# Designed miniproteins, single chains, continued (5), part 109

Each design is a single chain, and the fold is of that chain. pLDDT is the mean over its residues in the fold that is shown.

## One batch from the design tools (miniprotein)

Design m19786
Fold by ESMFold2-Fast:
Structure m19786 (fold): chain A 74 residues (1-74)
Amino acid sequence: MEETLEKFKKYMLEIGKKKGKVNDAEELIRLIERAVKTKSPEDLEKLRDMLENNPDVKEIFEEASKKVFEEIKK
């Protein structure tokens, strides 16, 4: 579980760098870490809201998630 989260964070940061959106990637990572720590449905909903309101953050998350899921499938 924690190793998967670390991979997500790593990919989000790398994608953020390529897009010139490192600050957005870092904020996304902090919000994800908070949601994982609290395990609160409310924190997960706030994460989804942020993803819907910030297209750059959504793109970073989607690309990172795709890479992690493809690795887990193997």
Scores: mean pLDDT 77

Design m19787
Fold by ESMFold2-Fast:
Structure m19787 (fold): chain A 80 residues (1-80)
Amino acid sequence: MTPEEAKAALEAIKKKLKLPDDPEEAIEKLAELISKTSGVRLEIARLAVKAWYYFAKGDLEKAKEYLEKGVELEREELAK
């Protein structure tokens, strides 16, 4: 998936779900929906959505940072 494809998918989801225009509010609402529907912890869902948002912007360094943080939290949860 290219950043352009990720951006198009994100814009389509924002329009369909009527998410806020503010990026931080949109991230929070999408993370809450993912957590509620999948059973994933809210903190992990939020990091995944942030990674996707930065990837869609072409900020690969920030996207990687948030993705790695989410993976670490998942490892900690599975180790319990």
Scores: mean pLDDT 77

Design m19788
Fold by ESMFold2-Fast:
Structure m19788 (fold): chain A 98 residues (1-98)
Amino acid sequence: SMKEKLELLEKALKELEPILKKTVEELKKQGDEKKIEAARKVYEAHRLYLQAQKDYLEGKITPEELEKAVQEARELVIEALRIVGEEEEAERLRRRAA
């Protein structure tokens, strides 16, 4: 149901910040600033996507605004892949969005 979908999205959003914080602290121990930057972008992409889905289901945004948010989330993942040198995967993801 719509209500069950909203509850799952709210739970996923609440779980993102603690997971990101733990991931960043582990990567800080490794001293890899690029991996930290990439991880932050991937989690921001997930947050943006989940928030946009929730807002859409609540009637707060249009289908066009939802599609824009999905595109912005995808661009963040593409940037993250490029930061860690995964150029072929970044290009593959870009082509799937076209």
Scores: mean pLDDT 82

Design m19789
Fold by ESMFold2-Fast:
Structure m19789 (fold): chain A 105 residues (1-105)
Amino acid sequence: SYEEGIKTSKETKKMSKEMNNEIMETSSEGIEKSIEHSKENNNEKGEMISMGTSYKMKGIMYEKMGKYEESIKSYENSSKYFKKSGNEEGKEESEKKKEEIEKKK
């Protein structure tokens, strides 16, 4: 949902800021704005792509924190949204990252 995407982007931004990762903080802010814009313009596909990217970024941050269970869940959600948007490359990348993290546990 829209609320889920916005929440995920805000959570990723907060985590990035706490870890002093300016690139991820800026990217998370950009994704939040992208989700807002897609919602305002009734661009469902764009909203789903932005949500997929938001969850992917959250997965990256959890992985950097050593929170592998949360990272796996984030990549699962990323793959789900990329699949809904028809972004096969994004889906496959997120599925591959999930598998890689499962091997680190």
Scores: mean pLDDT 81

Design m19790
Fold by ESMFold2-Fast:
Structure m19790 (fold): chain A 84 residues (1-84)
Amino acid sequence: SSLEEGLKNTNESLRELERLLERAERERDLETLRTLLAGLEYAEGALKKLLEAHPDNPEVQELAKRFEELRRRVEAAIERLEAE
């Protein structure tokens, strides 16, 4: 189904971005963090479509919370490194 496909694809994208964030934080890699922020724009587009189609779905709502937490972490990491 379109919902199952969207959930799978969005979850896989977020998992990949989370993995890259952990590595970039360890390596203090500002360029990778900025690339991650760009990648979040793509994930946001997919998530927005899922939210519009399935606003009351708990799995979609959980993905939305996870996405916002990841965005905050990336932005905070960039701010810390740019202050150096």
Scores: mean pLDDT 82

Design m19791
Fold by ESMFold2-Fast:
Structure m19791 (fold): chain A 92 residues (1-92)
Amino acid sequence: MREEALAAFREEFEKRRAELEAAVAAGDERRALEIALEIYERVLERFPENLLLHAMVYEAKARLAELDGDEEKAAEYRKKAEEYLKKAAEEA
């Protein structure tokens, strides 16, 4: 993966790290996923072609859909995430 995208991810993660750790410690999986999704989407705004970030966005959306009881939507998002992960591996 590109060093620039990794550096941007690290920057956004550090800004939200305390909130994410607090959500995890509280067992608030929904809040932790919402924070992770916000981080991924902000980095994706800078690097819209980053296949791994697209995969991470869809993984977070899939888990949020599961928490909402929407198994069909969760399966669709997981399939999208897997497709992006495979493309990222092929281009690496």
Scores: mean pLDDT 81

Design m19792
Fold by ESMFold2-Fast:
Structure m19792 (fold): chain A 88 residues (1-88)
Amino acid sequence: GLPEEVVEFLKKLEEETNKIIDQIKNSSLDEAEKLASDAIKDIQAQIAAIDQLEAQYGKRNLAHQLIKQLLEQAIDKINKALEEKKKS
């Protein structure tokens, strides 16, 4: 199985992503765009940090790959929530 720290990280990521999506739905369009932009930048910074860590140690880690994929999925979910907000 995955390390407990990874499992806890993934649960927190899901909870924070859902919180951001709810905030987007309940905010003005301008606030929603700002929230989405800031959240995506934070997630991109986390992906970059993982890439730097793997490059430094010359190792690709399956847990890191899973975390990166789920971070990328979180970006997609946030973008979809913003696009739906713009249509409403």
Scores: mean pLDDT 82

Design m19793
Fold by ESMFold2-Fast:
Structure m19793 (fold): chain A 64 residues (1-64)
Amino acid sequence: PSVEQALAALDEAYKMLKAGASDEEVIAYLQSHGLSEATAREIVAALRAGDDAAALRAAFEAGR
């Protein structure tokens, strides 16, 4: 995916988690938008930990 696509997917993932979506639902969403399972799990773990910088880094690296 492009950087813009990865960042848009990250923003939606954050909103899904705030709305009470499960980790598996968010991982499936991220994978449907071209992110690998490993990257999707890293993003969800970082967002759950409140580490927005780590989540952003993972999304940026996946999109380049």
Scores: mean pLDDT 79

Design m19794
Fold by ESMFold2-Fast:
Structure m19794 (fold): chain A 79 residues (1-79)
Amino acid sequence: SLEELIKKAKELLKQGRLDEAKKVWMEAYKLAKTEEVSSQTRNELLKVGWELAMALQKEGRYEEAQEIFDKNVEFAKSL
């Protein structure tokens, strides 16, 4: 489910597994764009996306961080 993908991305991010966290977050983002989701689930997806982008930026992965930031902003505007 979408909620399980968000939880998995959050757990991977907590473990510093940024490549896997990005992949799972992107899967959750794509799924969230195709269905109606609760405000709670939307907020959690946005929060994890923000934290992922900040972690990528901290590691000097600026282009990847910008990609996640852009997708996060796009999704927030669709609310």
Scores: mean pLDDT 85

Design m19795
Fold by ESMFold2-Fast:
Structure m19795 (fold): chain A 77 residues (1-77)
Amino acid sequence: MSEEEIEAETRESLGLAALSAATLDKSKKKLAEEALKRVREQKTESERLRATAEGLRELGASESFVQSVLEAAKVKE
């Protein structure tokens, strides 16, 4: 609800949206589905965001994008 929390929620939404979009690409579908499954298995918001960042890295996302999601994980800790 604070500006920092809103930014962290935006980064989380963008990361999850990128993983979900990758499931629509046949070449990336298996990796994206495995990453989303790992995200769903995490118990805390912070751990889910770290799993999202790892999935994005595996799919070849920019390091800047991955780091922005990891920063959101630290806010949610």
Scores: mean pLDDT 79

Design m19796
Fold by ESMFold2-Fast:
Structure m19796 (fold): chain A 95 residues (1-95)
Amino acid sequence: SSSDQQEMDEIIDFVLNMLKDITRQKKTSPGAASFLLGLLDDFIEGSLQHFQSKGLLEEFVERLIEAIEKNKDEIDQDVADYAKDTILRYGQKAQ
């Protein structure tokens, strides 16, 4: 539905903003970056479970990975790779 698409867009935008923040923190505060990566893991897992309950898991995974790739110039490569691995790992467990 349009409401589910709006919610998905908002969650994807939140994840992208978190990845960009982690990228900035990694340069000045590695401890803060590590803490935020832990929070990102929890948030990704919860988001995947949420969209699985709506029958939108595959669409959410595809759109989130596409959004990360589209924004890769603004996200540290290691951070992007970690996020994509987390999405795929938790996405497989949710299925």
Scores: mean pLDDT 85

Design m19797
Fold by ESMFold2-Fast:
Structure m19797 (fold): chain A 105 residues (1-105)
Amino acid sequence: APADPEREEEARRALEEALAAGMSWEELRAGMEKAAKAFLIGQLNKVRPLSAEEVAELSKKSLEELIRLLEEAGLEEAAELARRLAEAESVEEMAREIARLESLL
């Protein structure tokens, strides 16, 4: 499904404001990886309720381990969106993947 243009523009503005405020591109990308991991855990919790202990254990996993776990659980679309967000090379790509990801929240 295409990204919502209004959500994409809002996400783009937020990312540009973060960079203008002095956040480095590396810090922004690290933040997107953390967001991708949180999104994957949230999607898993919707289909299989997780205890606080299970959430803590999942949070220790790498992004690649979480992606694999969700693919094994049949959540392939969520896994692909998280991978795309973590691999985004521009503000425009990040904003688009954020908008797509929010459509699944």
Scores: mean pLDDT 82

Design m19798
Fold by ESMFold2-Fast:
Structure m19798 (fold): chain A 63 residues (1-63)
Amino acid sequence: SAADEAGRGIKRAAERGAGSAGAATAAWDHGVPLSRAGGQEVARAAREGADPRELGRLAEKLS
């Protein structure tokens, strides 16, 4: 799903040191229109070790 692909993209961006802007971009690239506030929350979850599926669901919930 778009959420699953977004979650994988977000995790990959976080592993490369990307912050909230990188998280938002990864979500948008996979069809999840994440807000600025959503990007901040998702980037935080990624830093705290959330798995890609959790990140995708969080991004979908916050979009």
Scores: mean pLDDT 79

Design m19799
Fold by ESMFold2-Fast:
Structure m19799 (fold): chain A 86 residues (1-86)
Amino acid sequence: HMLRYRAVIDTSGFSDAQAQAIGAQAAAALRTVPGVSDVRVLLNRQSNTLIVTFRAASPAAAARAAQVLLALAAQHGLTATVEQVT
C-alpha cells in the first residue's frame, strides 16, 4: 500500500510565472527522492496556491519529501503544509 501525500504552498504575492517556476523546482526536487513517485503540480489561480501531490513507498521517503518541500518553501520565504491523504 503506497502512502499518498498532498502539499499546499501559498504563492500569494508571486506572479504566475514565479509560482510555476517554484512548482517546477518542487517537482524536480521530489523526483530525486528515492521511493517518491507520481509527482504532480497544480497551480490554483483562485487561491494563489501550489498543490503538489505525490506517493511515497515508505514513511522515510515521505519524511524526506516533506523536508525537501519545506526547505524549498523556506528558501522563497513561503509557508508549506504537507499532509497524508487517505
Scores: mean pLDDT 84

Design m19800
Fold by ESMFold2-Fast:
Structure m19800 (fold): chain A 79 residues (1-79)
Amino acid sequence: TRAQELAEEGRRYAEKGLEDLENAEDYFKKAEELLTQAVLLAGQSKDPEERRADYRHVAEAAREFAKLRKEAEKKLKEE
C-alpha cells in the first residue's frame, strides 16, 4: 500500500541519517515527515484488515527509526 511505501521510504532516510551524521538532522526530519504521512494514509484505509496491516508495518518502521536515531545521538556524543 501507499502507507507501507512511505514507511519504507522513511526507514531508508533514517538509515541515511545514521550513515551521514553530518546531515543526520535533515535526514531524520525527512524520515519523521514520511512516517507521519504513512500513519495518516494507513488511517484512511476502508478495509479493516488492510488498515491493521498498514498500522503494524508503520509501527515497525517507526520503532526502527527510533533505534537508528538513538544510535546516531550516541555516536555524536562519543569522545
Scores: mean pLDDT 81

Design m19801
Fold by ESMFold2-Fast:
Structure m19801 (fold): chain A 77 residues (1-77)
Amino acid sequence: MPPFAKDWDTMFEFVKRRMAEFARRHGVDPEEVKERLEKAFKEAKERYPDDPVKRNHLIGEEVQRLVDEVRREAERR
């Protein structure tokens, strides 16, 4: 399936790449961050398949939680 077939799939690939890079810069395992994002995107799509606003809101909250967790982990170093 082409990566640009759906806005949701495109957003997932973009967010996953950016968050993995952010984690690497802060010395946090990028694979852990990618796994959490994959779970969050799957859950959001399953809970709100027909509501992109609520789906995007859930993803935004998970991204913010991950950013905060990565920053806290970086502060230990």
Scores: mean pLDDT 75

Design m19802
Fold by ESMFold2-Fast:
Structure m19802 (fold): chain A 76 residues (1-76)
Amino acid sequence: SGEELVRQAEAIYQRTLEQLQAETDPDRKIRILEDALQRLGDILTEALERGDREAADYALGLIQRLVERLQELRAA
């Protein structure tokens, strides 16, 4: 269901934030973000295939937040 996709996206996002807080190595933080973006991209694709616009918009919002963090780390 779309509610399940939203919960999966939220769980990936929250776990990613926890991993980033625990990690001190910038290269490893970049890898954590790249892995999370791959997983959220899979959820976005599934939401779009199901026609679940609400779940797709939610996943896209989380992707945008993690992309911003990745850009900040790459600019450092």
Scores: mean pLDDT 89

Design m19803
Fold by ESMFold2-Fast:
Structure m19803 (fold): chain A 104 residues (1-104)
Amino acid sequence: NLEEQIKKYQEQIKTAEKNGDKKSLAEAYLNLGKLYFQQGKWDEAEKYFRKALELAREVGDKYLEAQALNMLSLIYRLKGEFEKADKYYKEAVKLLQEIKDQPE
């Protein structure tokens, strides 16, 4: 049930805010964005993916950053903004490659 999953991630947001857990907050925003994306609510999904991206960058979580960038790329592709989609996609691929290559 999508409504139950949305409530779950809204609760995760409240808990993460209370605890100052920026990584958990970024994960919750990413997952909420994915649920709105599944509903075809692309503008709502974009808002949550942008929040997840900002927090992922702040905490230095390259994997979360890459996921948020990949989802933004997909949204822009669906909107026909191919140049913007390509830029986000290439950045996500670079980050995922760095992770696989053991970025030290």
Scores: mean pLDDT 85

Design m19804
Fold by ESMFold2-Fast:
Structure m19804 (fold): chain A 65 residues (1-65)
Amino acid sequence: GDAVAAALNDLQVTDPAARDELSAILVAGQDPAGHAVAPAAFEAAADLLEAKGYPALAAELRALA
């Protein structure tokens, strides 16, 4: 969704390493057809962002789970 795209774009500028880790979690959580991301992947992505000091972005991703 738009919140995911906004988070990835923001992190690409401010923290590219965190952006790459976030992208990898979301890609790993996609169904084989690439149509949807599993709720568990949004939870894992939120946990990663919270651990890295981005609690607001973590809360937005957790809301998508």
Scores: mean pLDDT 77

Design m19805
Fold by ESMFold2-Fast:
Structure m19805 (fold): chain A 98 residues (1-98)
Amino acid sequence: SKYEEIAELLKKKEDALKAMELTAEILKENLEKAEVLKPEEIEELEKKIREAVEKENYAEAVKLATELQASLLKEEGVGKEDIDKQLEKARAAAEALK
């Protein structure tokens, strides 16, 4: 359901911040479960993301993309606090443009 909500929000420019907040929440949840992927597993996920986009299954594409991103962030040692800091910067930037 959250993946479908993100896909819908991304279609509206004014809801981009809400999409980022939901994506950050999912990334933090996925970081707890994520494992460092092998290069072959990354390639397979990228292929599945491309196929989901080609089929216009944007909810599946968002789900797979957030799983891939969480695994890459875990390899870099990025924690939930780092995601929160980036989201705070995004909120500040959005507010400054109003």
Scores: mean pLDDT 74

Design m19806
Fold by ESMFold2-Fast:
Structure m19806 (fold): chain A 77 residues (1-77)
Amino acid sequence: SEKEELIRRMEELAAEARKLIEELENDPAVVAAAHRHLDGLVARFRELAEKDLEGARRALEEFEKVLEEWKEQLKAL
């Protein structure tokens, strides 16, 4: 279903963000906090997808855009 595809895509983007954070951050406490934040974001996204499918699509699009902007900024360093 569309809901399942959106959730899968969000989980993929969150996993990509986790790897990026692990590669760039040396403080284990900061890495752990970021992982907990991403887990919470995915959980909230699942709830959003259940209640508001269009809102979920927009949230996914914004998260993907932010992650791509982050990756481009890192290439410039």
Scores: mean pLDDT 83

Design m19807
Fold by ESMFold2-Fast:
Structure m19807 (fold): chain A 100 residues (1-100)
Amino acid sequence: TPEEELLKLREELEKLAQKADNAKTVEELLQIAKEIAEVLRRALELFRELGLEEAAKRIEEALKIVESLKSSDSLDEIKKKVREAVRLALEAIDEALEEL
């Protein structure tokens, strides 16, 4: 069901956020960011299928943040941006769950 898919996406994002916080290198963190982007793309497709336009916009913002990350950025800057992207995504999922 859409609710079960959203709950799974939420759990995956929380686990990836924990991995990002524990990451010690830029290379490790950028790999985790790519995994977050993949989860965000799945969430975006689901929200579009469900007609949840506001949730989709929040995920698009989160994707822009994650896709803007560069190997030249500092570890702390990447962690800050990843936290912001995950926050936007979790807010979108929680709002979508309340609408279902």
Scores: mean pLDDT 88

Design m19808
Fold by ESMFold2-Fast:
Structure m19808 (fold): chain A 72 residues (1-72)
Amino acid sequence: SPLEREIAEAQRRLDELGEKVDKAVKELNTLIKNNASPEEIKKAQDEVDKLIKEEGEVSRRLLTLQRELAAA
């Protein structure tokens, strides 16, 4: 099913984004622990925020696709 393929692709994207979020959060926490500059901390926080926003967008798409499959 094309819809099942789109769900699988969205799930893979979500898994990849989850790994990127985890890495970015760990980098941010390391910078905070090491008392890095406010500029370095801000850049790391901005990256985390961007990735979380992308994860939310993919999660919403996945939910929509799953609802379409359930309605079929």
Scores: mean pLDDT 88

Design m19809
Fold by ESMFold2-Fast:
Structure m19809 (fold): chain A 69 residues (1-69)
Amino acid sequence: DLLDQAQEALLAGDYETARALAEQAKREHPEWAEAADHLAAGADAGSAGDVATAMRHLQEAGRARNALE
């Protein structure tokens, strides 16, 4: 799904694609906003060279997604 694709892009270092997919996921599925916002924030951190912050946001996105079941 779009959150999986955004996460894969983020892990691959494709921050522009990760952000675009996260914003699309939030637009199409507003209930995913928390997870999508974390993936977008992770992409922003990664593009700024802050890989540690990007990885923290990736983990928080996973937690938010698990809460949605």
Scores: mean pLDDT 85

Design m19810
Fold by ESMFold2-Fast:
Structure m19810 (fold): chain A 64 residues (1-64)
Amino acid sequence: MSPEQRVTLAAGQAAIDNLDTQSDDQVRQAAIQAGLRMGEQEGLSRDQAIRQAQRAFDAVLRNR
């Protein structure tokens, strides 16, 4: 699995875990924080990690 895919999965899982109990803005923040944490572990830049996390968040919202 690529670093980008790992960030996407981490951010997506954080979004899913918070989707029913938090506002959309709070869910977005949770996804970004999870993506940034995984991005640091995998050696992605902050900007790349944020981009992947945003895409994962958008996908979770679209599929609800």
Scores: mean pLDDT 84

Design m19811
Fold by ESMFold2-Fast:
Structure m19811 (fold): chain A 64 residues (1-64)
Amino acid sequence: NALKIAVGMTYLLEAKRYLEKGDYDKAIEFAEQAINLGLESPARKILAEAYRKKGEFEKAEEVL
């Protein structure tokens, strides 16, 4: 539904902000919430980037 997508978009934007600030753990948490709310494709890209920045390359490949 539209509300679920709107909330997911908010989590996606917060995930991007945390990624830019270098808070990779929070970026992962918010991106996972965006996935749960139906925004899988853009959220998986954020997850992959956050895992790569943490040096967790295998996890980065698993979420793509």
Scores: mean pLDDT 83

Design m19812
Fold by ESMFold2-Fast:
Structure m19812 (fold): chain A 80 residues (1-80)
Amino acid sequence: SLEAALDRYVDAVKETVKKLFKNADEYIKKIDEVRSKAHEELANAKTDEEKIAVAQKFAREVQDILDEAMKKENIPREKL
């Protein structure tokens, strides 16, 4: 399911975040908030097109959190 795929993706991202960032817990909290919102939006999605849109939005929001984390901790993008 898309829900299970999002959860597996989040688990993989969290593991990477813990290895790369000093303030990992801060970024993990933000990722978990975005995941909770994605689950809510998926539950309300009626079509496969809407579900894909939710998944794409979720991926962008996670990437934005990672980009801000890299900027804050002075980590180059190529280390992700």
Scores: mean pLDDT 84

Design m19813
Fold by ESMFold2-Fast:
Structure m19813 (fold): chain A 90 residues (1-90)
Amino acid sequence: VEELVERVRELLVRAARLAAERGADHPEVVELGREAQRAAEEALREAARRAGLEGSVEEAVASGDPLVLATVRAIQEAVAEAAAVYEELA
């Protein structure tokens, strides 16, 4: 889970830096955003699996499981970090 969250962070920060340089609508920025979203969904599915939860990612988040919620918070922190990088560079 931690490795997947780190990948989300890396992709989002890279996207933020590229967006500051080339614009948020640049095709490479859009593609990095899509990759980050897929990595985030994978991290949440892995957290749900480790918590013994079945069903959708949305159901896992709604369950209030501590590992799933911790993963959501880590992803939110990665998004906030990327936003701060973008604001600093733009």
Scores: mean pLDDT 80

Design m19814
Fold by ESMFold2-Fast:
Structure m19814 (fold): chain A 94 residues (1-94)
Amino acid sequence: RDEEIELLRQISRLFREGARAAAAGDGEKAREYLSRALGVADELYDKFGNIGLRTEVSTVVSSVRLLLDQGKYEEAARLLQGMADALDQQVQNM
């Protein structure tokens, strides 16, 4: 559980950093944080079989990438922040 919690915290941190980059208008840096978050979600899936979280992270990343492509940086930042908050809440309930 401790290693699973640490990987969840890492995804949350990456989404918060992505939200900050998006809010600053740095779409390239935001996309880098999204790619890193997917990598951590894949590691979490490989070690713990957490298919639900991997699917959720993939869906959020796809939605945020679309918003960034449309220049909707504020909405991208809000979506990433909301997901990070949800992950932090999940960790507290574990």
Scores: mean pLDDT 86

Design m19815
Fold by ESMFold2-Fast:
Structure m19815 (fold): chain A 70 residues (1-70)
Amino acid sequence: DDEALRAQYRRSALAAAELALNAKTEEDVERARQQIQDAADAVGRLAGPERGARTRELGLAEMERIIAAQ
């Protein structure tokens, strides 16, 4: 169970980072934001709403950091 949750978290984080790295327009940024929200919802279903909310907060912060670094 913890291993499945860890795998889901890792996949979600990687997908969001890849979307953020390829963001070039406002539409790209919104797609990355939506992917982070979808990933956080999936984590919330597996591990509860508190972990889902934390995943969203950390994912959005990382997305903003990646975009700002470009």
Scores: mean pLDDT 72

Design m19816
Fold by ESMFold2-Fast:
Structure m19816 (fold): chain A 75 residues (1-75)
Amino acid sequence: SPLEEALREIEALAREVIPRMLAAEEAGEADSPEVRQLEREFLQRLREIIERYGLPLERAYEVLAEVAREVLAAR
């Protein structure tokens, strides 16, 4: 279904970006231009997925929260 496809795309995006953001924070590079660009690209891609599928924001945020919890628990 389109909803399942949208949720898979958001999960894949989050799993790609969240570990990179955390690694940059641990390296003391959270304020670097490269990390700021990564954040902007992440937010743009997230918005594009939400708009393309007409996904409720709450559903997108649930997936992001689940991935973030999983990544943090693995530390």
Scores: mean pLDDT 83

Design m19817
Fold by ESMFold2-Fast:
Structure m19817 (fold): chain A 81 residues (1-81)
Amino acid sequence: SMEELAARLWGEFSGHAQAMGQALLQSSSPEARQQAEEHYQRGLEALDRMAREGTPEWAAKAERAKAELERARAELLAQAA
């Protein structure tokens, strides 16, 4: 169902957002930054799917989460510089 799909995609996004944060907080190495970037891209893909395949309410939630993920990534990268 659409509701089950949205819940699964939100779980995928949340997992990738957490993994991105952990990678950036634990190391500034090129390898950690690459892993964080891969998780960031997968998180964005999950949110984009929610926006395309979900209700207007899920699309709005996905857009807010995308903005927050982008800000969190920028802040963590700035702290690691």
Scores: mean pLDDT 83

Design m19818
Fold by ESMFold2-Fast:
Structure m19818 (fold): chain A 119 residues (1-119)
Amino acid sequence: MKAKEVMEEIRRLIEEGRLAEALVLAEEAAKKGILTNEQVREIALLFAEALGLLSPELRERLERLTAELEKNKERFTPLQLLLAALQDLDLDEAKKIRVVGTSEVDGIPSIDIEMPAPP
């Protein structure tokens, strides 16, 4: 699937309220290297808006982290980027967040996450 097709499908799933399916698709596409850091940021913004978490501060944190990723030639998944921004993590702390895999619990798509150990 091309990046444009993935972005269109993610938007459609979010508009239909199918957030778990949209998130699984976004994470898999990012892991396959289909998405740019800017597209990952756009997806993170869409999820933040859909979840009622979007604020000017969150937008600024997402933009800052995305710029740092581009500068350092690093790549995050949309969920990794969103979780890092929500916790106001710097790039080095954010790199410790890992999206391990996708699973299904009682017919509901879910995502497995490794978080950095608390200090």
Scores: mean pLDDT 77

Design m19819
Fold by ESMFold2-Fast:
Structure m19819 (fold): chain A 70 residues (1-70)
Amino acid sequence: SALEKLKELKEQFKKATDLSEQYAIVSEMVKIAKENPSKEAFELMREIIKETTDESLKLTMQNALELLEK
């Protein structure tokens, strides 16, 4: 399911040490959330935003989430 894929991507994001890999994971999460919008998907994205320290990556996710969950 879409939610299961998002949970897997969240775990991959937490283990990723390379910024390029983190951006790739975020891009895939945004795509899945856009195609399969749900409260649970948006909550998973908010958790990643809260834990993200890279300001550019955080802003990218925040902008995507604002557009999706209006």
Scores: mean pLDDT 80

